# Designs tried in a protein design run: designed miniproteins, single chains, continued (4). Part 32

Each design is a single chain, and the fold is of that chain. pLDDT is the mean over its residues in the fold that is shown.

## One batch from the design tools (miniprotein)

Design m13161
Fold by ESMFold2-Fast:
Structure m13161 (fold): chain A 67 residues (1-67)
Amino acid sequence: MPSDAEIARALIDIVRGLINVLAKRGVITPEEAEKAIKRLDELEKKADTMSLDEINRQIVEILREAE
């Protein structure tokens, strides 16, 4: 079974994909997409030190702020 950190990185990759699709479709602005992607990149660097629950919380916060 993958580690929590591996699961977290997979979730972050899925969310990056979603943000890119939303930006291409014009649902969010390119600036909002860049901000969200940057925050996801920073979160991925911390994945080894955080619980899966905390990572999920941070992802939800990033998506909420992307509007």
Scores: mean pLDDT 78

Design m13162
Fold by ESMFold2-Fast:
Order: C-alpha cells, then sequence, then structure tokens
Structure m13162 (fold): chain A 89 residues (1-89)
C-alpha cells in the first residue's frame, strides 16, 4: 500500500470515528494540545515514503483524539481530517 493509499484509508477511518465521537463519551479527557501534536505527526508521516510510519501516526492520532473531552472530540477529528485531505490535494 502506497503512502497515498494509506492516507486515503486513514481519512476514511477518521470520518467513521467522527460519527462515533458524536455519541461516545471518553472516560479520560485530553487537551487541545494533544490533538495539535497528533496532527503534526500525521502530516510528517504522510509526507514520508513509508507506509508503516503513516499507520503508526494514525494509531497515535486515534488514541489522542478518542481520549479528548466529548465537546472537543468532533472538532479535533474535523481538524485532523481537513489536514490529511489537504495533503491529498
Amino acid sequence: MSPRELLEEAIRQLRLLREEAKTTTPIDPRDLDASAAVTEALLAAARAEDAIRVVGALMYALAAILEAPPEQAVANLDRVIAALEAELA
């Protein structure tokens, strides 16, 4: 799988999580700084010619976003999705 294909799959999975985040309440909240760091890691991985790094960054992003407060989870996911979609454009 190419980095572009992994990025497309990552965006698809994040869109699914965004829908779940509307109805799911995380137990332990995370702050907005965590989602920013996760977004930077995903963008760095997406620019690399390394499929495993993209997958690793995605897993890290999902962990941080899902642990965010409910009011911030959807906004954090929207930000990450928009950043990844910009890399495909």
Scores: mean pLDDT 58

Design m13163
Fold by ESMFold2-Fast:
Structure m13163 (fold): chain A 66 residues (1-66)
Amino acid sequence: MEQMKKEFEKKVEEMEKALKEGDILSATEYLQRALSLAHELGDEEYLKRAKKLQETFERQIEEMIK
């Protein structure tokens, strides 16, 4: 369980770095993996964290095209 939580945190960081580098494919992959981890955990706190991660992804994509 702790390992899954740590992996989730790592995916958050990796997604943000990939987005800053313009690597949308890698960022999408990290996002999907983090969402899967949150669903597997079924923990409300991690579902909230996954929602924030998705919001960050969508905001950054909008910033890049607008």
Scores: mean pLDDT 80

Design m13164
Fold by ESMFold2-Fast:
Structure m13164 (fold): chain A 119 residues (1-119)
Amino acid sequence: SKELKVRRKIIEETKKKLEQFYNDAKEAIDNNDLSKLQTILDELIAFVKKQIEKIKSEIKNPNVALQTLLEIQRIIDETLLKIRNYAVKKKNYEALNLIEQAHSEIEELIRKAMEEFKK
C-alpha cells in the first residue's frame, strides 16, 4: 500500500529527529543554555507541525492517519519523558519548565489533528 509506505517513512523520520533532539537538548541542559534549549524545542514543534501536515496531505485513510498520529505521539512522549527526567537529575528546573510547555503544545497539536480525522 502506498499509504503504508508513507506511514513507515513518517515514523522513521520521527524516530531519527527525536534521537537528534534528545542529544541536542541534553547538551543544552548540561551547558545551562536555556536560549539554545528553547530553539531546539521550537524546531521540534515545527517538525511535529510538518509531520501532521504530511499525514493530512498524503494519508487519505483516516484509520491509517490516526494510527500514524498515535505512533508519533508515543515516540515523542517517550523521548520528552527521558529529557524531562534528565533535567530533574541535573536540577535544572528552568529547563524542565521549557520542556513541559513544549510537550503541552505538541500534545494539543496532535489532539486537534486526531479530532479532524474522527469527523
Scores: mean pLDDT 91

Design m13165
Fold by ESMFold2-Fast:
Structure m13165 (fold): chain A 65 residues (1-65)
Amino acid sequence: MNEEEIQEGIEKAIQAVKKALENAESNPYHTVEEVKKKVREEIEKLREEYPEYQELVDEVEKILE
């Protein structure tokens, strides 16, 4: 996998997390806690798949704070 592809993947993950949290606040069918749980599961996968990009993965995790 190319470095550029990995960076794009992580950037998309960051954008998806932000959108999911915004949608959770106004979505009657999902709680913020449910969205955060799913996001944390994806963050753990990213840490395993891209150990060299931990700093970018940390940025995704910070969005949950």
Scores: mean pLDDT 70

Design m13167
Fold by ESMFold2-Fast:
Structure m13167 (fold): chain A 60 residues (1-60)
Amino acid sequence: SMLEEKGAELAREAGELIKQGKTEEAIEMARRASEVFEEGGDRGAAATVLGFAEKEAKKA
């Protein structure tokens, strides 16, 4: 679905931001991805990207 594609796009962008050391921006992007996955009904993907954001916040 369009929401699945958008969620995956935002999650990919979060990963790229982490590689660049932009942890705060990556966390914000991952939270947006989680919201899009929730709207699309993909609770598993939403929980996964939110967990990523929480782990990265603890490392910073």
Scores: mean pLDDT 80

Design m13168
Fold by ESMFold2-Fast:
Structure m13168 (fold): chain A 86 residues (1-86)
Amino acid sequence: LEREVTEGIALILRGIGDLLYSKGEYEEAAEMYRKAIELLEEALGPEHPLVAEGLENLARALEALGKEEEAEEYRRRAEEARAAAE
């Protein structure tokens, strides 16, 4: 129950991040994605496909902010999470 609620909240935060990204509010989008990732890791573990998707979204927002090195690190983590979820 608590895990399911946490996952649901995380997905809502990711959706808010997507909306903010579409408006060009990349810093705010990145913050929402970070919060969503934290909750998804808590509910599902760091190697879940939903965590990988969140990390990819965060990397995209960071690229839009010119934070290329940080974006590459999160994209690498997303690839590792997807591989582990095989």
Scores: mean pLDDT 83

Design m13169
Fold by ESMFold2-Fast:
Parts: sequence; C-alpha cells; structure tokens
Structure m13169 (fold): chain A 86 residues (1-86)
Amino acid sequence: MTVELILRNATEEQRRLAASVARAAEDEGGSGTVEIEGDKVTVRAEQAGPGAAIHAMGVATEAYLAGGTMKTKVEGDTITIEADGG
C-alpha cells in the first residue's frame, strides 16, 4: 500500500519524526521520500507495510495532542494522513 503523511505547521521535532515513516517503509522493502516546503512536510511511503502506517499515525496523533488537528482518508491502495500543528 501507499502511505502519505502531510504535516502542516510542523515543528522541528515533527519534521525529524516524519523521516521515521520513510525509514519504516524502506525496512519493509518499500520506498520512502520526505519533502519539506516551508512549514509543510510531506512523506510518501510506497509499497509500505503496517510499520510505516503505524509510524505515520503516531506522528499525526502527536500533532493532534499538541493542540493541532488530524484527518485520515483512504482511497484505493493509498492512506493519506493529514495533521496540522495549529
């Protein structure tokens, strides 16, 4: 499956944690990319397994618990997790 994590208004810590999603996908035999555009971080994990999905949910939940928002969308073989740090 493909996992996309989109973090808006990301903290420095959240940017570092986003890289763990890409690494989890690579460890599961897939691929991961991290792209930083100002306060927005996008992680795309392709051929991802459960590990990448769990890491992405963890990062998004952390942003939500810090006073932000979180939204999840499933479309075909792609899970998109969006979090906004406020």
Scores: mean pLDDT 78

Design m13170
Fold by ESMFold2-Fast:
Structure m13170 (fold): chain A 79 residues (1-79)
Amino acid sequence: TPKAEELRRQAKKLREEAKELSKKAGIDIDTVLQTKAELEERYAAGDTSHKEKLEAAQKILDLISRANELEMEALLVEG
C-alpha cells in the first residue's frame, strides 16, 4: 500500500543517516552495540574524552531502532 511504501522509504532514509553518521564518527556500524558498550564503560569510569563518539553511537542505534519500528509498522499496515 502507499502507506507501507512511505514507511519503508522513511526507514531506508534513517538507515542511510545511520551509515553516514557511522562514517563521520569513525564507528563500524556492524559493531556499534559493542562500541557503545565500551564507550559507556569508559564514560562511567570518568573518561569523558569519548563523549562525542558515545553520543554518535547512541544516535546511530536510535536511528536503527526507529527504522526497525517503521518497518514493523509497514508490515502491520499490509498484514
Scores: mean pLDDT 83

Design m13171
Fold by ESMFold2-Fast:
Structure m13171 (fold): chain A 62 residues (1-62)
Amino acid sequence: MVKEAEKKVEEAVKILEEIGKKDLAELVRTLFEKAKETWSEEEVLKMAEKMLEKAKELKEKA
């Protein structure tokens, strides 16, 4: 598994927890774990990048 993807998801989860979206953070972590088992490493990295981008957008909107 690409360590960069794990780092991006961990950052996204922390951002979501900081803004009070704990349930969403848990969902993101769960989906990422399932994706790691089913999807290609490239697809998992792209998902991680999108999750981090969306987390940052939610923080900026708050």
Scores: mean pLDDT 79

Design m13172
Fold by ESMFold2-Fast:
Structure m13172 (fold): chain A 63 residues (1-63)
Amino acid sequence: SALIEEAKKLYQEALKLASQGDYKKAAELARKAGELYRKAGDTQTADNLFKGAEKLEEEAEKL
């Protein structure tokens, strides 16, 4: 699925940004990846990504 392929790329970019301390942008990309997984019918992966984004947003609030 093109949606899943795009979501994987966004998630990889989110991981890179998080490793660089850019938690806010990492969270945004993780949420976008989650939305694409949801549209592709993978609701479990989408929910996991949304939970991950919440944790990244929490880390950003500490900065």
Scores: mean pLDDT 86

Design m13173
Fold by ESMFold2-Fast:
Structure m13173 (fold): chain A 68 residues (1-68)
Amino acid sequence: MREKKKEEVIEELKRLVDEGFAAGLPESEIWQAAMAKLRELAEKYGLSPEDRREVSAEIRRYIAEKLA
């Protein structure tokens, strides 16, 4: 089920973002780390380009909310 894989990827990336902010990393480093992890997970789970785009958008939104 692609939806379940996408949800698991989003949750894992959100944890990485939370850890990055807790460690005091710059937004740019957090984003780069999240995108590198997304590449690994997309290859591992066979995410479509559309699913990957949706995950990227969700993580970008999540980072923006953490900065507000």
Scores: mean pLDDT 81

Design m13174
Fold by ESMFold2-Fast:
Structure m13174 (fold): chain A 73 residues (1-73)
Amino acid sequence: MSPEELKKKAEEYWEEAVEAFKKGDYEKALEYLEKAAKLAIEYVELTEPEKVADAEKQAKGLLEALKKAAEEA
């Protein structure tokens, strides 16, 4: 995918994750967040490779927080 396509798809999955989280559907929120994070990291790797490690750390933190919320729901 082009960087522009990666960014668009990452943003679309992020919006889906936020909507699912607001509805209390933590399983779908986690699925979409994981997809958004993977595409966002790939986009950062292609455009700002020096920020990849920070992006991966932020993505992992968000996924772990959401997994914990889902386990407690």
Scores: mean pLDDT 78

Design m13175
Fold by ESMFold2-Fast:
Structure m13175 (fold): chain A 55 residues (1-55)
Amino acid sequence: SMEQLKQQLKELLAQVEALSDQILAETDPEKTAQLLAELQAKGRQMKALLDQLQA
């Protein structure tokens, strides 16, 4: 439903914010690369949700 998609978007935005804070605090290059990959995966999920919300 539309309400479920909006809730998923809200949760995803909170996850992106938390992940961004972790990336800014991280000093290890390998861990930073892993966090960036996770952020990119969240970006793909966000695009999919936005596409569904705009349909």
Scores: mean pLDDT 86

Design m13176
Fold by ESMFold2-Fast:
Structure m13176 (fold): chain A 61 residues (1-61)
Amino acid sequence: MVEEVEAEMRKIVEDESLSEEEKLKRMGEIALEALERGIPEDEVKRLVHEALEELEAKKAA
């Protein structure tokens, strides 16, 4: 479950066809679905934070 959410987040961050705004929206949707599936809020927040850090790092490269 957690690994699946992490993979979905990574796919969104790496998708060059999506704008930054679209990526943020999609990551938010994935986070809400993860919470609905019973993944703890702290774990979801960690996954979102990691995805945002990767997105910022990619923009700086």
Scores: mean pLDDT 79

Design m13177
Fold by ESMFold2-Fast:
Structure m13177 (fold): chain A 68 residues (1-68)
Amino acid sequence: MTDEEIRKKLEEAYEALLAGDYEKAKEILEELGFSEAEQLAFKGAVARRQGKDEEAEAYAKKILELLK
């Protein structure tokens, strides 16, 4: 997969999360080889950008549980 293809896939995942299509976003991030922690970090960043602070914090807590 080229850097340009990765960029397009990340944009598709971002748009899916903005639309609330979490399943589609998960499939795209898994195709890109994102670990579960990396997927949660991406989702958390998008949630923060949307002002969904509780969702972003829930993702951060899941990452911390995976890292202990």
Scores: mean pLDDT 78

Design m13178
Fold by ESMFold2-Fast:
Structure m13178 (fold): chain A 65 residues (1-65)
Amino acid sequence: SASSIAAAMILAVAANVEGHGVRIEYKGDEITITVPELTPETREILAAIEELAKKAGAKLRVRVE
């Protein structure tokens, strides 16, 4: 389904952002993203993930550690 394809794309993005200290977790229709701090770089990554989550119909939660 389109949602499954979007989820796979989000997972691929997750693999490419781990080097920035960003962690992404999936549970059902919910995506949780944890960032070490809010910088211009992490904000840009968050914006991209938020757009993908919206297209997938998933709920997005954001944490700053």
Scores: mean pLDDT 68

Design m13179
Fold by ESMFold2-Fast:
Structure m13179 (fold): chain A 64 residues (1-64)
Amino acid sequence: MVELTPREARVLALISQGLSQAEIGRRLGISPSTVSRIVRRIMKKLGAKSRSEMLEKGYRVVTV
């Protein structure tokens, strides 16, 4: 299992809840461009090649 930073885990959780990058940026006080960079970092850590793969792999990491 890959280790996400607290910021990356929070962004992934908000995306899995259906929030847009703009909404996530507003909630976290960061730009949507910064959210996009965090998403790319999460995809790299999870080995995901798309947002859909990231969410599927993220579900395995954050589900309970």
Scores: mean pLDDT 73

Design m13180
Fold by ESMFold2-Fast:
Structure m13180 (fold): chain A 71 residues (1-71)
Amino acid sequence: SMMEKEAASVHLALRELEAEDPALAEALRESNPEVEVKKVGKDKYLVTLRSPVGTVERLVDGKEALELARK
């Protein structure tokens, strides 16, 4: 359950980044980014993507992310 929320949160963060900045999302995908996920509140996860291209941080609702991942 918790691991599924973390994985779903990473996926949602990447989808939101692709919608906001598709060029940056592609550059991050190609650079094999280091991914960190930190629970910062009830069903709130901070996803951090680190790479030579840069660092991106995105706050995601883990419950919403999990529901979207199951659809």
Scores: mean pLDDT 79

Design m13181
Fold by ESMFold2-Fast:
Structure m13181 (fold): chain A 68 residues (1-68)
Amino acid sequence: LRDLLRGLTGAQLLGLPGVGEREAKVASLYANGYSQKEIAELLGISQGTVSKHLRRVEEALRAAGLRG
């Protein structure tokens, strides 16, 4: 997931079905080397919420046929 996200822009992520601003923000931070715990602390949300957002992004990438 992280390696795949490093090759994508925020605009490309927002263009995916089911990916909103929050999902894109979480994915961007994760791509830039932040852990789920660090992202949770930075955004003031739970690690469980970070995990759910990353899962939605992963599912959206899979549905869009993006590989790597």
Scores: mean pLDDT 76

Design m13182
Fold by ESMFold2-Fast:
Structure m13182 (fold): chain A 73 residues (1-73)
Amino acid sequence: ELPLGIQVLRVLAEAGRPLTAAEIAKALGVSQSSVTSALNVLAAAGLVEKTQVGKKTLYSITEQGRATLAALE
């Protein structure tokens, strides 16, 4: 129904914390590779922020990402 990128943004907004691609993939029931591809597009658009913590890559929603979700009914 919703584009995968929008589903990813909603998961991040609802979690209220940085998540790994694996955590997002589990929440959505999709492959981690599909989520990683969507996250790369969202990061390029400024809708998510990518943070490296040790060996772990975390993603968080930006203010622009939240505004994008708010524009969708």
Scores: mean pLDDT 84

Design m13183
Fold by ESMFold2-Fast:
Structure m13183 (fold): chain A 75 residues (1-75)
Amino acid sequence: SIGDELLKRAQKIFDELVDLINSQESLTPEQQQIASKILDAIGKAYDYIRKNKYDEAQEYVDYAEELLEEFKKMV
């Protein structure tokens, strides 16, 4: 289902973020801010998936993916 696909995408973003954070000795304030935004976007995506609001969930998954690409450029 679309909900299962969105959950898998959100989980991949989370797992990749955690791996990137663990690869660093410490995070700069800018890295911390972007990581926090990614986690917030994932949390909102999960909430919308739970409510069966898949269009809104998709927007937050897409946003989290964009933020993760920005984070990757900083690590």
Scores: mean pLDDT 89

Design m13184
Fold by ESMFold2-Fast:
Structure m13184 (fold): chain A 86 residues (1-86)
Amino acid sequence: MDEDIKLGIAEIYLAVANLAMEKGDFEGAVKLYEKAIDILESLPDSPEVRRLLAEAYDNLAKAYEKLGDTEKSQEYRRKADEVRAA
């Protein structure tokens, strides 16, 4: 099903973004997390999608913090908390 393929692609983007974070490529990590989030937000709501969105938002917030963008870091931490509360 197309949704399962999209979920798999989002998981690949998250994995590559996490590797970018480990090597200090915070700008690259932001772009990859944003691609994963775009895909996850297009999928039907499910516990797995919410888990991956919360993870993506938390890590995107960390990437923005490393780039010195405190405002965006705070925004994405709030988005992660909202998804976890659902």
Scores: mean pLDDT 87

Design m13185
Fold by ESMFold2-Fast:
Structure m13185 (fold): chain A 82 residues (1-82)
Amino acid sequence: SEIEALLEELGDEVAELLEAGKSREEIAEAVRRRLLEAGFPEEAAELLAEMLRKAGTGKPEETRELMTRLAELLGLEVPAPE
């Protein structure tokens, strides 16, 4: 779907920003803006931004919970961990 394609592109963009040394807040803000531009609801954009903030905290349970909430909000099946 278009949403799945966007999420793949977003993942690549996040990886590039991380390699460029952008702060977690800058990356989260960029993701939020990208999703809003693509027509995602503000709640979904905020959840993805929060996942990025949590990714470096060493708490995989919190990240998984945010992913589940995001998938539910978007009507998507929760993807298996890598």
Scores: mean pLDDT 66

Design m13186
Fold by ESMFold2-Fast:
Structure m13186 (fold): chain A 73 residues (1-73)
Amino acid sequence: AEEYTKKGEEYLKQGKPEEAAKLYKKALEIDPNHEKARKGFEEAVVLLAQQGKVELAKEYGKYLKELIPNYPL
């Protein structure tokens, strides 16, 4: 989980939220309670929406709620 989370952070810093979201999703599939991966995934979804990729942001937002039953906490 941590390795995918770190790679996701690198993609976010490069302005690649789609790639980042995919890696954070992988991290959350391994550990749904991984706080850094969850926060990074939220950041990636927000950045996707800001870049005009609103449909993709909506799709990934649904995955976040499905992976974490008691989200946002």
Scores: mean pLDDT 74

Design m13187
Fold by ESMFold2-Fast:
Structure m13187 (fold): chain A 55 residues (1-55)
Amino acid sequence: SAGRQAALADIEAGAEAVRAYLAEYGDQLSETIRLFLELVLGSSEALAERLRAEL
């Protein structure tokens, strides 16, 4: 569905932004914030995988 495709694109774009941010600034972040962003990235990638399977 168009809604699932739009959600997938948005989630993938968000995951890429977090990945780029961690690559650029990861060493400058507190451990807590870095771990939180890594969790967000992992969760976003898992959700994208599930949405791809449902398209």
Scores: mean pLDDT 83

Design m13188
Fold by ESMFold2-Fast:
Structure m13188 (fold): chain A 64 residues (1-64)
Amino acid sequence: DLVKKGDEYLRAGNYDEAIKLYEEAIKESPTGEAYQNLGMAYFKQGNLEKAREYFDKSIKLQIQ
């Protein structure tokens, strides 16, 4: 599961690799959780515009 791998990198502070894995997961199966975690990775990097974009997408998909 690409999301779980992304979560491991996110927890380790490797935000670039976490972002890459979440983007790959979203290409295969877009889920609210994957968008939420991608938003969190961008937030921790200080990229607030992308964080907001992906948090907005996650809200729409969390009720799938």
Scores: mean pLDDT 82

Design m13189
Fold by ESMFold2-Fast:
Structure m13189 (fold): chain A 66 residues (1-66)
Amino acid sequence: SIDELLAELEKLNPELAKMVREAVEAAKAGDFERADRLLTRAVVENDLSEEELKLLNELGKLMNQL
C-alpha cells in the first residue's frame, strides 16, 4: 500500500518522505499535474540512493492506480 511504502521511505529519508507525502495528497485531490511535478522535483533535486529510487518508483505506480 502507499502508506506502507511511505513508512519505509521515512525510515530511509524522512525529508524525502515528507515531499512524497505532499505528492500523494495532490494525487488524492485529483491534481495529478502537481503530484507529477513534486515527484519529479524529489528525484531531480536530490542525490537519491538506489533504495530510495525503488521506493519512489513503486509509490508512483500506486499513485497512478488512484
Scores: mean pLDDT 78

Design m13190
Fold by ESMFold2-Fast:
Structure m13190 (fold): chain A 98 residues (1-98)
Amino acid sequence: SREELIEKLSKILDLPKSKVEELLRKLEELDEERSSTTIPMKELLERLSKELGIPLSKVRKAYGVYLVKKHGLTYGLAAELAEVSENTVRRYVEELEK
């Protein structure tokens, strides 16, 4: 569930639940806007990091997890798009599923 995802990501990323909820909402908004934006996802994640006051490394990890859970992407593809290691995405997703 969305609520369970928020709670587990909050614990794994050491972020307040409110910040995780806002981050997931913003990632969903970026998904909706993808077809109409010329800005690379890398730059959008950097802007999101500044907007939410979340370290870029945590935003990237959350995005990798989001791509696997929301879009069913492979760990490798999600890691490439989020600019994190495949092992990082795998570990975070597996921890969320326990």
Scores: mean pLDDT 81

Design m13191
Fold by ESMFold2-Fast:
Structure m13191 (fold): chain A 66 residues (1-66)
Amino acid sequence: MKPPIVETDEEARRLLEEALELAKQLPKTQKAVAQGVGLILRALSAESLEEVREELERLRELLEEQ
């Protein structure tokens, strides 16, 4: 396995925690929940920190839109 870069790994953990926090704030509609879960799963499978940030931004936009 590739060794984790300590500082970027810590940042990734913070971004993941933010994603989980945003998911808790989603509207109670099944559609919004399903979309939020999909975005979080994509963030978890992201190859880079930039992809995680991008999925978090999409989650924030989803919350702002609804």
Scores: mean pLDDT 61

Design m13192
Fold by ESMFold2-Fast:
Structure m13192 (fold): chain A 65 residues (1-65)
Amino acid sequence: DAEKIIEEEIAALAERLGVDPARHSLREIILEAARREAADDMSDEEIEAGVEAAVEAVRRVRELL
């Protein structure tokens, strides 16, 4: 099921980052991932825009279930 896959992927990402998925929002988990993967030339605005796009993508997938 798509919802289960999304939840498992979020949990796996949080575990890899060393954060507790039960204590962090989806946005917080994605933001932490984006900060670790961000290129030195990326602005804070670009990082935040990427995080918002990723959160919105997950939300849209959940709406289509």
Scores: mean pLDDT 73

Design m13193
Fold by ESMFold2-Fast:
Structure m13193 (fold): chain A 57 residues (1-57)
Amino acid sequence: MLTEEELKDIVDEAVELYKAGLSEEQALEMARTIASFNASEEKAKEVVEEVRRRIAE
């Protein structure tokens, strides 16, 4: 299972990929896939929502 720091790294990676040209949909799907494979569904949802929040800013 991923640590809280590793979950934060997934969020940061997805946001950086979005800034580099990845679509919002692709960034969210990537973050969800990695987080759901390595963490609980609840934590995966938190990661996806954090990515969405940071993209919207």
Scores: mean pLDDT 77

Design m13194
Fold by ESMFold2-Fast:
Structure m13194 (fold): chain A 60 residues (1-60)
Amino acid sequence: AGAEAGIAAGGSPEAARAAAAGLEAAKAGPLSAEEADRLAAAREAMGPEAAEAVARAVLA
């Protein structure tokens, strides 16, 4: 799961899990506006380094 990568990069566990779940949902199809907003909020809460770590782990 990509959440561990976000946590290792300094993100909070809650924000990292939310971002990982949102990116996994995006792999299955386009996100709703609410899902996209939730993902954006989680990424902002983690900061750019943790957000990139989650994205790299989930999308690899």
Scores: mean pLDDT 77

Design m13195
Fold by ESMFold2-Fast:
Structure m13195 (fold): chain A 74 residues (1-74)
Amino acid sequence: MKEQIEQGKELAKEGIKKHNEGDFDGAIELFEKAAELYEGADPKLAEQIRRMKASVLESAGRTEEAAKLLAELD
């Protein structure tokens, strides 16, 4: 559990870095992996990472995918 949270944090940090660099596809992939690691350990962190992924999807022009993901979180 704690190791999964730590791995998820590192993936999330890399995802933020990729988003800032304009590598939206890389950021999305890293946030997906981070959310999967958090899903069983901390569902609230998983939700936070999915919201960050939705933000990247919007930046990438993938608006329908972003809207679908946000609807799943409501």
Scores: mean pLDDT 81

Design m13196
Fold by ESMFold2-Fast:
Structure m13196 (fold): chain A 99 residues (1-99)
Amino acid sequence: MDVEKVEELAREILKDSPLTDEQKEAVIEFLRAVAEGDVERARKILDDLIARYTPEQARLALIEADNVARKAYLEGLITKEQYEALVKLIDEAVRRLEA
């Protein structure tokens, strides 16, 4: 996996997003953690994001993370296994917001 290319893609997609700079960096760091195989770090980043922002703001950040993950997978920058891990973590975070 090319972690630097995933970060470049994330920055490109998030540039025009209504997310704050802090939320954009959280999304990038989450994607980087999964790319590096650090699932515990990735989960902690999402937990911190949910704790720091309103449910609406956190949900928007999770939608943007899903958009970046999908495009990275379609462009061959991440494996299917990494994409499935990203989707699972995002889905778990969305469920926590609705609980």
Scores: mean pLDDT 82

Design m13197
Fold by ESMFold2-Fast:
Structure m13197 (fold): chain A 66 residues (1-66)
Amino acid sequence: KTLEVDLSAPWATGASIVAKAVKEGLVDPADLGRAIAALGNRPVDQLSPEDVVRALEALGVEVKLV
């Protein structure tokens, strides 16, 4: 359950990281939604990549920065 993320890439958005994690089956969308809400009740498209990585790590997803 390892997700590779390049936080320095100009295309790396919170929304794109969420989409990748869900597509790869690494998280249940409902569990991810709850973790994201705990970050301050912000829309997914307004989340920083770092906030999304923290939410995924809190759910037990191993994130590898590349």
Scores: mean pLDDT 70

Design m13198
Fold by ESMFold2-Fast:
Structure m13198 (fold): chain A 68 residues (1-68)
Amino acid sequence: MLTDKEAELAVYELEAAVVLVLYKKGKATKEDLERGVEAAEKAIELDPENEGAKEMLEELKKKLEELE
């Protein structure tokens, strides 16, 4: 069974992943990308060794910069 931290980590990872999928479909807003960045940062805060969360954070930050 998931601990509270594992459940929170899974939610944040899912949120970041969903935002990236929306962006690839051309449906993500700037607010969606900002939420994705926050989710990925929180996932890394909970698990600093999470390579997937780090990769998602870098991609989301890059996409957010491309909107400016």
Scores: mean pLDDT 80

